# Designs tried in a protein design run: designed miniproteins, single chains, continued (2). Part 44

Each design is a single chain, and the fold is of that chain. pLDDT is the mean over its residues in the fold that is shown.

## One batch from the design tools (miniprotein)

Design m5594
Fold by ESMFold2-Fast:
Formats: structure tokens, sequence, C-alpha cells
Structure m5594 (fold): chain A 75 residues (1-75)
């Protein structure tokens, strides 16, 4: 469960960085979240649920700010 919380925290921070225009930080945080998902099934499932929630609520051309708002609502 700790791994799931950490993965969601990293995913939210990545979206925050992307919304702020810090693409390098967003990529680093995304890579860390993905790596946790490889190491932990709970983290992988949490990330998949977040991705599913974003896909259900946002079009593919959604802004970074819209994605961040939807992710905050889903967590």
Amino acid sequence: DEAAREALRLALEALEAHAAGDEARALELEERAVELGRQSEAARQALLELKGALAASLPSDASAEEALAAARAAV
C-alpha cells in the first residue's frame, strides 16, 4: 500500500510539473512512478486506475491543467 501511495504521489507531482511547464521534472517523476509499478502490483494497479479515471474524464487533447485537476479529483 505504501508503494501505491508513493506511485500516486509521483504521478500527481509529474502532472504538477507538466502544468508548470517543467517537462524535465515531469519526465523524471513519471519514470519513477513507472518503476514503482514494475516493482509493486499495488502501485501498478493504482497507476492503472488513475490512468483509467483520466481517460474517462478527459479528451486526448486535454490541457496539463485539466489533467492535473482530474487526477486530484480521482485521488
Scores: mean pLDDT 79

Design m5595
Fold by ESMFold2-Fast:
Structure m5595 (fold): chain A 78 residues (1-78)
Amino acid sequence: MIEEKIENLKKKAEEFEQKVNTYRDLAQRSAEMADEAKKKGDKILAKAYENGVRIYQHQADKYEKEAKKLREEAEKLK
């Protein structure tokens, strides 16, 4: 049963780590699109993408902290 709990915690950590990667990629994409919009003079579009970067970074940070907690819990069970 302890091995199953460790496995489940690791699986949840992996799921959150995948979400971190997804949101980091979305933030990077939004940053690139913001820069492109700025170069084209589209100030409104640039602002929208800049806002997207902040939102995606916050989500990534949230999932990163959760993944770390799950990894630490798994380690304490060893």
Scores: mean pLDDT 86

Design m5596
Fold by ESMFold2-Fast:
Structure m5596 (fold): chain A 68 residues (1-68)
Amino acid sequence: MSEEEKKLVAISLIVRDVIEKVRAGEITTLEQALEYALKKADELFPGDEEVRELVERSVRLAWKALQA
C-alpha cells in the first residue's frame, strides 16, 4: 500500500472505532467523539495536519449520519 492508502485505512479504522463506541453508549456527544478520534490520530501520525483534518471531517460526517 502507498503511504496515502495507509493513512486512509488508519482513518477508516479510527472512524469505525468511534461508531462502535457511539453504538455501545461509551461516546454520547460529538465533543467526546472528536476528542477520542483526534487523540488516536495524533498517536498514529504525530503532527500530520492532513490526517487530523480528515479524521475530524470523517467523524463529523459519521456523527451526522448516526443522528439521521
Scores: mean pLDDT 83

Design m5597
Fold by ESMFold2-Fast:
Structure m5597 (fold): chain A 83 residues (1-83)
Amino acid sequence: MVPSREELIEELAARLREELGLPEELARAIAEALLDDPSISARELAERFGLPLSTAEEARRIWFEFSVEVGILELEAGVEKSF
């Protein structure tokens, strides 16, 4: 089974909430923005969501780590692609 966009948003939002202490609703909105536009800058995130620039930079770092982990699962584990 391939994770849905909603499942990816929930997973990324949970990680943002856990690492940055953001409210669930805000973390979900940021996760959705990052998934829709991975090229969004930390400055644009900070401006759009009213975050400190440092927090927006951490959110982009978390997105990068998350995207690598999802890519590793798809490539190496192959479990969901094999089903």
Scores: mean pLDDT 73

Design m5598
Fold by ESMFold2-Fast:
Structure m5598 (fold): chain A 95 residues (1-95)
Amino acid sequence: SEETERLRQEIERLRDEAVSLANEVDKAINDPNLSKEEMKKFIEEAKKRVDELRTRLDRIEAQAPEELWRDVIIGRMALISAEAAVLLAEKKLEK
């Protein structure tokens, strides 16, 4: 259905955004030109982006037909990976 294809595209966009966020976080924590203050602000913004992505995925999951359950799970795994990247960055900053 058109609705199923729309939801599939939303999951794909969310997964891509989660992967991009994880990569951005990894680059930021390894950037020698960033101050600890700038890195802390970036991590705070990254946490907000994770929360936004989680809310979006929960909304998609509530509407998702069985055909998309695998796609939702893969999206969820990408989100968990992004959250892990943020938590690791925060831990490294605590040094």
Scores: mean pLDDT 89

Design m5599
Fold by ESMFold2-Fast:
Structure m5599 (fold): chain A 70 residues (1-70)
Amino acid sequence: MSDEEIKKIGKELAKRTGISVEQAEAAVRFVLESEGVFTPEDVEEFARKLGISPEKAIKALAEAVELLSK
């Protein structure tokens, strides 16, 4: 997937979840790298790195999976 496509999806994800565009782009890349499969530990680490709650991280990753599946 191109950087332009990641930016486009990231912007839509940010709009849906209320996280920043940079955080949303990181979520899209994380889902692509893990092929949509991640553990609770992966979610916790992702949340810590972005400075968001685990609940917000779960929502962002779930929305990213949905956007990438369309």
Scores: mean pLDDT 79

Design m5601
Fold by ESMFold2-Fast:
Structure m5601 (fold): chain A 65 residues (1-65)
Amino acid sequence: MMSLTHNAEETAKNAVRIVREHIERQGLELNDEARKYLEKAEEAIKNGDLTTAGQYIQKAIDAAR
């Protein structure tokens, strides 16, 4: 997982997909707020800002609760 040659956009989309599937498997529905946080998380991962990405992922899961 320490590959800088990986497409950051693909990595971001994969991470967001995993979080989205996790929310759906828990019986929670993605609302507009959760979806917006996932989009922000995707952008943060693309920029290499993993701390910000983690915060937005947590906010997305919380918003879906």
Scores: mean pLDDT 75

Design m5602
Fold by ESMFold2-Fast:
Structure m5602 (fold): chain A 86 residues (1-86)
Amino acid sequence: EVTYPPQELPDLSLEEVRELVRAGREAIEAVKAGETTVAGGLEAAARELERLSERLLADPDPERRRLGEELRRIAEELRELAEKLK
């Protein structure tokens, strides 16, 4: 399979991570309001955010780690909401 170094994608800035946190919270609110029925899309988003959160939690920057923890929490909630829609 494809291995190192297809990490040509730059590290996300703190601003970019905050934007993802915002988008994740908006997605959670949309599901709670009944504005979406796309469980598969929510699961895919949760997996992506989970992978990103793992990367951020390994970062030596404590601010990135805090945002990674918040993003992981959002990913978990999105996964739970997707499960409820199955």
Scores: mean pLDDT 69

Design m5603
Fold by ESMFold2-Fast:
Structure m5603 (fold): chain A 86 residues (1-86)
Amino acid sequence: MTVVITYRNLTPEQIKKLLEEAEELRKRGYEVTVEIEGDTVTITIKNVSVEEMIGEALRAIGLGLDGYEVEVKIDGDTLTITIDLS
């Protein structure tokens, strides 16, 4: 299964932290791709378990409850999450 997470309206410090988290996932054996466009970061994680995918969806829903704008979509084996931190 694949998880795609897009973060928008990031500070430089938040971008650095996301890059560090992506490197830790790669060290743990995940296939991780990171794309940066201005203040937007898209992280694609492949070969995730169903349990890990559910965990990411619940985390995104939690951010929505905390007042961030969050969109969650499931299409086949792909979970797409968009988070606006503005």
Scores: mean pLDDT 79

Design m5604
Fold by ESMFold2-Fast:
Structure m5604 (fold): chain A 98 residues (1-98)
Amino acid sequence: SAELREKLEEVIRLLEEAVAALRAGDVERALELLREAIELLEEASEIADPELRERLDALKATLEGLIAAIRAGRLSPEEAIAALEGLIDAVRMLREEL
């Protein structure tokens, strides 16, 4: 789906901007961008077939866990960036399979 591909491309953009915000020390901006990415993953999940939906729901759960860990101060900025870069790669791989 072209619409699903476009939503995943926007998720990648938001996650990359969140990484840039974390590098700049702007944690609140990063969290705002990550919440926007979750909303797009939810929208993508609603238009996806059941197999893709399960994968999108898993990505969403991972991102929700990262947001919670960042808010709780359980991750350094460097650890949060590394985790987000891994998630960006996972979203890119999923997009390429579409």
Scores: mean pLDDT 89

Design m5605
Fold by ESMFold2-Fast:
Structure m5605 (fold): chain A 70 residues (1-70)
Amino acid sequence: VKELAEKLKEALEKGDLEKAKELLKELMELSAKEPAETKKALNEIYKEYPEEFEKVWNEIVKELVEKENK
């Protein structure tokens, strides 16, 4: 979790939204195994890069909604 969170933070800082999107998806998968650590990491990243995080999160949610037909 920590290493993925650091890579996501770096990608957001550089404006690499595609890489940030993939890293955020990987963190979401890890949330099933380490929910508390993942939640803390995501909250800290959102606090540091709210605009970039929101863009990446909205793209992921949009993909999930399309897949679930809602």
Scores: mean pLDDT 73

Design m5606
Fold by ESMFold2-Fast:
Structure m5606 (fold): chain A 69 residues (1-69)
Amino acid sequence: SEELRRRLEEIERRAEEAIERGDVKGLWQSAQEASELSVEARRAGDDETARRATEVAGRAVKAAQEQLS
């Protein structure tokens, strides 16, 4: 859906900004939002957005873990 796609694009943008800034809190927030969007997208039958949201969430979690190491 267009709405879910736009929300994912905004989450992805914020996650990229958080990575650039080393903003661990922002990375965890982006991961949470992307994970929730993935569940919502799957329920709506939007498998492409769900897959992409899962990737964004995983990337944000990994980045947050690397900032703490």
Scores: mean pLDDT 85

Design m5607
Fold by ESMFold2-Fast:
Structure m5607 (fold): chain A 60 residues (1-60)
Amino acid sequence: MKEKFYEEVKKRLEELKKKGASPEELKREAVRLANEGMEKGLPEEDVSQAAADALREVLE
């Protein structure tokens, strides 16, 4: 489940980066997606880690 969430966050952030989003925009989107994942019942630690990992890979 967390692997699927990670892939969804990564795809979303890569799409925004292609459109010229700033690092701040990418970070805000990652936070929004993490909050959405927690609202859907995903564990907070898994969601936070996945979003952070996806953001790091997209920015590198």
Scores: mean pLDDT 80

Design m5608
Fold by ESMFold2-Fast:
Structure m5608 (fold): chain A 65 residues (1-65)
Amino acid sequence: GAAEARFAALEAEARAHAAQNPELAELTREIGRELRRIGEQIDEGIKLAKEKGIPALEGLREALS
């Protein structure tokens, strides 16, 4: 989903920062994982709302794409 993809990109950036700053590697990776998890939850919520025919959340999906 769109939100998951955006948060996956943020996780990849966090991993790159961890490579540059080993002392912050663990914290940076943890933040990246949490952002991905939030993106997954948003995508699932949008999917459920779309299945229930809520048009406003389809617009939110497009905004997150």
Scores: mean pLDDT 70

Design m5609
Fold by ESMFold2-Fast:
Structure m5609 (fold): chain A 67 residues (1-67)
Amino acid sequence: MSLPDEREVARALAAMNLGLAKSAHPDDIEALREEAERFVKLMEKYLSPETVEEIRAWLEAEIERLK
């Protein structure tokens, strides 16, 4: 089997980061968005633009679902 692509690893990290942020800031959508943006900005230095865009889109969709 192929090793997990950077996309899968990055998404797992994003999910963990969002989970921790949700636990710390329940019902605070602005705080969740700020944490998501900080994470994405950090990842821009280490990941491909395509992976970064996928993570950003996934995080935005998950945060919108919390409305």
Scores: mean pLDDT 77

Design m5610
Fold by ESMFold2-Fast:
Structure m5610 (fold): chain A 65 residues (1-65)
Amino acid sequence: DMVELAKELFKLQEELKKEAEEGGLSEEELREKHPETIERIEKLMEELRAKLKTAEEMRKAHEAA
């Protein structure tokens, strides 16, 4: 479900933003402190991109029928 993936992505991004803002951490420091979280965000973005592409392909197939 794209909605659940987007929700998880938003939650992780908000957690990193809060950590950066409260801790005064740079992007590099966040990547060192939370490498798994950043990797998860990148994977979620890639998965959402793939699902959006598939949805567009399905829409075009329906239009061609």
Scores: mean pLDDT 77

Design m5611
Fold by ESMFold2-Fast:
Structure m5611 (fold): chain A 71 residues (1-71)
Amino acid sequence: MKGKAEVYLKAAENFLKMAETAKQNGRLKAAIRYYEKAIEFAEKAIQLDPNNEKAKTLLEKARKMLEELRS
């Protein structure tokens, strides 16, 4: 179970980087989709490992950025 949480966290980190790159290149629709994926995988990581502080921090950051893009 711990290994699966780590896989989800790495997926969330990768999608967050893709979202930031897409945002920087003006691909706002792609950025929104990647932030949504980062949130999804971060939530899955937290569900499997509730003490994962890195996943919680990533989730908070991704949610904030997504709200800013949708505003």
Scores: mean pLDDT 84

Design m5612
Fold by ESMFold2-Fast:
Structure m5612 (fold): chain A 104 residues (1-104)
Amino acid sequence: SEELAKELLKKLEVPEELYEQALNYDKSKSKEELIEIFKALLEKKGVSKELIDELVKFIEENEVPKEVIPAMVVGFEYLLNKGLSPDEALKKVKEALEEVLKEL
C-alpha cells in the first residue's frame, strides 16, 4: 500500500518533495516498532495521551498497513511546521487517514 501512503500525503497537502521521507523508511522495522517510534514522537511533541491511544487503537482495529505509518509521521511533522498545534496536527492526520480508508 505505497499507494495508500501517497494518497494520505496528498490528502494532507504534503509537498511531493517530502514523499521520499515517507516511502524510503527503514523497511527492516516491524509495524509494531514503527508504531512505537511514532508514539514516542507524538509524546515528545506534546500530543495528548487520549489522542495517541485513539490513533494506536485506530491503526490496530483498521489493519492500517505498515508503510502508511511513516507517511503519518511525515504528515504530522509537516502540519506542525505549518503552525498547527500537536493535537490539531494529529487530528488532521487521523481524519485524512479515515477518509482515504473509506475510498478503498
Scores: mean pLDDT 86

Design m5613
Fold by ESMFold2-Fast:
Structure m5613 (fold): chain A 56 residues (1-56)
Amino acid sequence: SGAAARAAMLERTIAAGEAAGRAPADSRAAFDRQMEISERILAMSRAGKGIAERNE
């Protein structure tokens, strides 16, 4: 599933950022990216739910 694959990639990016964890100089950029990623994940979750519901 394309949506699932993209969600997994987003999770990897978040995990890598956390694992790196040592970019305090970019705190602002990191914060902004986190918000954008969160919104995308939310949108994908909702889209996935809608598709699953319709696919009955």
Scores: mean pLDDT 62

Design m5614
Fold by ESMFold2-Fast:
Structure m5614 (fold): chain A 75 residues (1-75)
Amino acid sequence: AAPKVIGGGFADTGRTPASPEEAEDLRIRQEAANHAGRVAAELLKTAKNLDEIAEASRQAVAEGHRLYAERRAAR
């Protein structure tokens, strides 16, 4: 039988969207967060010092915010 996930409340947050619009907003936020994570991982591959690591983190956060704003503006 396929393994049944029990728990996962923290990893899956356990939050049930109150409306289809809230579900869509959550999806966009997850997409932006995942994108920011990928950008951070890519920039950190070339970071050679603490200043570059800090800059990579700052750029990744900014990129996530820009993507979220862009997706929201497109609706």
Scores: mean pLDDT 70

Design m5615
Fold by ESMFold2-Fast:
Structure m5615 (fold): chain A 60 residues (1-60)
Amino acid sequence: MNQKAGLVAAGGILAAAGEHELALEVASKGDPERAAELVVKHSPDEALKEKARALAEAAA
């Protein structure tokens, strides 16, 4: 139950540290939609934001 939330939290820490691609990979294993929100919020990279949105849409 908290394991998916833990993966998203780990992704948030990685994104804050500048590891945006690794953050997306880790968080998306828990929750692709929340992973996309995290990348859109923290990453300056528009291509990575689009990749994150595509993953969230594919998971819906």
Scores: mean pLDDT 76

Design m5616
Fold by ESMFold2-Fast:
Structure m5616 (fold): chain A 79 residues (1-79)
Amino acid sequence: SVLEKAIELLEKALEYLKQGDIQKAQQLLNEAATLLSQEAPDVLRQIDAALQAYADAHPDATQEEGIELMIEKLREIAA
């Protein structure tokens, strides 16, 4: 439930980012982060660790790639 809601918010954020609506994308990212922080902090820590590892390996990684990674990891955890 919580993970499904976070995935939905991140998928919408990715869609707005691809449309060039950076403000709406950032708002949805903040909503997803807040939800995970309150309801699933262990999951948020796993996502943060994965993003950090990816950024260390790919210093030219885009925000779009970061959101895609977050969605992928949430789906893995939810499975």
Scores: mean pLDDT 87

Design m5617
Fold by ESMFold2-Fast:
Structure m5617 (fold): chain A 86 residues (1-86)
Amino acid sequence: MESFLESLERMKREVEELRERMLAGELDPKEAINRIELILGVAHMMLGVLKTVLGSDHPDVKRLEELVRELERLAEEAIAEAKALA
């Protein structure tokens, strides 16, 4: 569980860094969207694996679901900004 939590915190930082670089003109908006969507895909895979191993009602799964929802919100905001720049 701790390892998955650390991975999600890293993914949140990566999304914010991609957003900042894109807004600074250092990263192409389409490339930013592709990278963010890849990060979301990995996060959803991790959640799916944990649900399969521990079951959907496990406390660790519920904690991970909440963190994935936070990541999804950050990603949706960043993707919307990227589409406005593209």
Scores: mean pLDDT 82

Design m5618
Fold by ESMFold2-Fast:
Structure m5618 (fold): chain A 58 residues (1-58)
Amino acid sequence: GASALEEKLKEVEDKVVGLIARGEIEEAIRYVEEQLKTAEGELKEKLEKMLKSLKKLL
């Protein structure tokens, strides 16, 4: 089984991948930024890297 951190990260990743597949890059960026408002520690670090990668797609 996954930890709560791993489950939350996978949830965010699955949502972002779905948005990218639909060409909704700006929506994916907004979603990750919203998640970052409450994220701490390792989750915050991983989401910040994801946000940086998404911004390169614009």
Scores: mean pLDDT 81

Design m5619
Fold by ESMFold2-Fast:
Formats: C-alpha cells, structure tokens, sequence
Structure m5619 (fold): chain A 60 residues (1-60)
C-alpha cells in the first residue's frame, strides 16, 4: 500500500541520515496511522521530510 511504501521510504531515509531509531519509529507510525487517502499519506510524508531536513534523491 502507499502508506506502507511511504513509511518504509521515510524509515530508510531517516536511518541513513542517522536519526535515532525511536524517532524513526514515531514517524513511521504517524504515516501508518494516516487516513486511507493516498493524497493525505503523501502530504504527511512530505511534511515529515521537510521538518526533519532530510535530503531526498533527485527523482523523489
């Protein structure tokens, strides 16, 4: 699902950036708890990335 894919992508990016595991888990849980709308999941994922200052791949 989009929620699971978004959560896994966020987890990978945060772990690679050296974010603590507890914070990674919290971020993933928020994505998974998002409404069933793919649009809402994408918005929440983008917001988390921006707030944490994570660097994403050019194609993402």
Amino acid sequence: SVRESAARLLERLMREAGVPEERIREAAERILASPPSDEEVSRETARQVRELGLRVAPEA
Scores: mean pLDDT 67

Design m5620
Fold by ESMFold2-Fast:
Structure m5620 (fold): chain A 65 residues (1-65)
Amino acid sequence: SAEELIEKGQNYGTLGVIYYSQGNKAEAKKYLEKGLEYYKKAIELENSEDARKGLENVEKLLKSV
């Protein structure tokens, strides 16, 4: 479901933030890119505000890595 894809996006986004805070940019980028993929899949199933916000947040984080 779109909700399950959003949850996966959130979980991978959180992992990306954790690695970024540890100075591990390679792992941060890897997990943020996975989060981005899941949010894109969620939007394809259902174009929701939650999915769009998640996508925007992960894209902003990726620009910082």
Scores: mean pLDDT 85

Design m5621
Fold by ESMFold2-Fast:
Formats: sequence, C-alpha cells, structure tokens
Structure m5621 (fold): chain A 72 residues (1-72)
Amino acid sequence: SAEVAERMREALLEAARRTGASEEVVELLEELVEAMEARDFERAAEIGEKLLATEEGREALELADRLLEEAG
C-alpha cells in the first residue's frame, strides 16, 4: 500500500541520515523504494545488491530494518 511504501521510504532515508550515508547511497535507497512501489522486484534486487556491496549501504539497510520494527 502507499502508506507502507511511505513508511519504508521514511525509515530508509532516516537510516541514511543517521549513518551519514553518501548522496550516492541515499539515491540508491530512493530508487529501491521506487522499484518496490512499482513491484519491479528484479530492479529492487539489483539496487539492494549495490547497497549491500558498500559498508554505508549495509549500515543504512540494517538501521532501516530496526526503525521499521520500532514503528510497527
């Protein structure tokens, strides 16, 4: 739903802010949310792989999972 996608976007961007993620990582996180909203899971997986290839991307994703758990 749009509400779930918005919460996911907020959690990912907040996680990126708190971890000091680069602008490139923030852009990838935004693209990940867009791919998930479009149900383009192939693209979402590709973006996720790029994020997991970086230390800052891994840290942002880990924190986002925790923030989503706390919010739900």
Scores: mean pLDDT 80

Design m5622
Fold by ESMFold2-Fast:
Structure m5622 (fold): chain A 55 residues (1-55)
Amino acid sequence: SPIDEALALHRAEAERRGLADDPRVQASAATLRAFLETLSEELQRLFLAHMRRVA
């Protein structure tokens, strides 16, 4: 799903920065999931595309 792909990108970016175990990153992932769940699937896909462009 777009949500799971977005969270995977968030996790991968955190790992690249050496922040995978940072509690703020874990809190950010939870906030990202909650935010994406408020969006339609089309908007979730647009957000995922944006994340891929800036990663």
Scores: mean pLDDT 81

Design m5623
Fold by ESMFold2-Fast:
Structure m5623 (fold): chain A 73 residues (1-73)
Amino acid sequence: DSAIKGAELLAKYDEWGKKALEAAKKAEEAKAAGDEKKAKEYLAKALEYAAKAYASLSEEQLKALEEEGEKAL
């Protein structure tokens, strides 16, 4: 859930965030299906896409993401 929530925040601001959200959802689906290998592969892709999304944010978008992240915790 935390990985999906983080990716949802990024998806509001960037295309890489949207890709991270999709990968995070696929990771949870694989985990629910008992496919640990695919779950780990999708989670790794989600984190990679999230890092790219974060790097592409403007200062204002970064501040908004920090505020939303604090509320999500």
Scores: mean pLDDT 72

Design m5624
Fold by ESMFold2-Fast:
Structure m5624 (fold): chain A 118 residues (1-118)
Amino acid sequence: MTKEELEELLKRALSEDEAVRKEAVAELIKLLEDEDPLIRALAAEYLGEVGLERAAEAVEPLIKALEDEDVLVRVAAARALGKLGDERAIEPLEKVAKDEKADKNVREAAKEALEKIK
């Protein structure tokens, strides 16, 4: 998938047409499991930009992405959860923020996300 194709998915995910929006959000959620960590990170970022009202179904997939193998994906997932502001993310983000074995940038992103939700 190209960056241009991802940007078109974001535009569709922001559509006023509910069917177009739901299909695009579902594709972005699927891309959280893409082979390319850059695609997974961008998908997480774009789901955060779509917002909770339009992408509530992304919260649980983004919580799972906090455990992604790639640091960039985990940071993007934490930031997206902070932007969405859903209370379901509080406990998962607190676990990441308190995990001294986790990457420093991931812990900092989780702490910043918690400040936005709380």
Scores: mean pLDDT 86

Design m5625
Fold by ESMFold2-Fast:
Structure m5625 (fold): chain A 76 residues (1-76)
Amino acid sequence: ADTLRARAEEFRARAEELRERAREAKKQGDMVTAERLYREAREYEAMAHLLLGFAADAEGDSATAAAHFAQAREAG
């Protein structure tokens, strides 16, 4: 569970970095780069939620696992 949560935190940090870069690209009028970076951020966020879902499921928290799996589906 801890290993999955650590990996999820790495993916969430990467998603935030990508969103910040996307905001800068948008400010500069580079909509193509902004859209690509936002898409990559969503993919990392989806992966993070999958890992958090598996971690919750391993701890017997099916409700939290289901919530994270639903967010992974929405994000990706």
Scores: mean pLDDT 84

Design m5626
Fold by ESMFold2-Fast:
Structure m5626 (fold): chain A 77 residues (1-77)
Amino acid sequence: MVPSFREGGQAAVDALEREAERTGNEELRRQVEEARRALEAGDKEAFKKALVRGVNALPTDEDRDAFAAAVDAALGG
């Protein structure tokens, strides 16, 4: 099954929020809020930009890899 933008976007936001809670990264939390607003507005471009900024806010390659794995798992692999 291919999730809709809302379903896939919600899974990605949930994965971002888990990583923000795990790392305590305030910039990642800010990008989670931006991604959520973009998702509610149906703005796919703003959503994509927020995801990219969230990943770039992670300080280590290990944190980025963990985030990518969490998003992939949430979107159904």
Scores: mean pLDDT 72

Design m5627
Fold by ESMFold2-Fast:
Structure m5627 (fold): chain A 68 residues (1-68)
Amino acid sequence: DERLERARELLERARELLAEGRLDEANQMIKEAASLLGLDPSNLDPLAGDETGLRAAIAELERKLEEL
């Protein structure tokens, strides 16, 4: 599924951006991945506000991706 592969790519890129300290760009990749997986990206904003929250959001979306 092209959508699932794209979501995986976005989450991988988000992890790279977090390692670079580029939090705003990482957050954008996470929101795009959530949208592709049929999740409401706004539900991630309270959790993805800082590096710890963004890492947690990536892990949760990766778990959901494995279930699909």
Scores: mean pLDDT 73

Design m5628
Fold by ESMFold2-Fast:
Structure m5628 (fold): chain A 67 residues (1-67)
Amino acid sequence: VDELKQQFQEAGQAYVDALQAGDLEGAVEAVERALELLRELVKLYPEDEGFRQGLQAAELLLEELKK
């Protein structure tokens, strides 16, 4: 559980690092990883509005990155 939250934080950091490096492929991979982790977090914590909002935001971000 705590490990899953840590992995989500690491994916978020990887996304920021990829953007700063101009690595669009790395940014897409980091967002896809964050989406996978957020889907699992929403299953474990369905009452957490933050995880649901994060999932929607990450889905929209992935669409923008693939344009």
Scores: mean pLDDT 79

Design m5629
Fold by ESMFold2-Fast:
Parts: C-alpha cells; structure tokens; sequence
Structure m5629 (fold): chain A 114 residues (1-114)
C-alpha cells in the first residue's frame, strides 16, 4: 500500500463528517483507483472505492454512492468479474433514476450494454 494514498484517504475521512464537498473529492480519488487498475493493482483500487462507498453511505449522499458504485463496477469488469460489475451498475442505475440524474442514467445504461 502507498503511504501517501492512505494518508490522503484518512484526511478525507476526517473532513467528510461536516462537508458534502468532501464526498465529491472521494469520487475524484476513484480516478486514482482507475490508475491502479491500469497498473493491474486491482486490490488497491477496490479498497479505495469501498472506503469511498462507506463514506457516501454514512453522509447520505446518494449521488456520490451511485458514482462510486459505477467506478467499483468498472474495476470488477477489468478483473473479468462481469456478474459483480453488472450488479453494481444496476444498483447505480436505480439510484440515478431515483435522483433524476440523466447523465448518471445514460452512463450506467451504456456500461450495462458493454
């Protein structure tokens, strides 16, 4: 595990309790998780996304929860775990539809077709 990555996650976790903006920054850490995927470091990517998902649920940010579910699904798809990826995309789609997030709905539907 990269100590700099762990430190960053802990800093975001500490700030998440009072700032909805921090939840969006956790989704940006998902981009770092995608970099781990490109390097074949899927375990590190999954851990970052699972931490982000927990925070989104704790603060009640359904939009961030759905975005993290999409990113986690993409990681599982890269591992060839297509059934788990599909389940995550379907969960994200349901949340986006409940929220009226047209962009999220379009993205999740695209991923479910691929």
Amino acid sequence: MDPEVEKKVQELLEKSKTDPEVAERLVLEGARALAYVELGRYEEAIKLLEESLEIAREIGDRGVEARVLVLLGEVYAKQGRLEEARELYERALRIFEELGDERGVAEARRLLRE
Scores: mean pLDDT 73

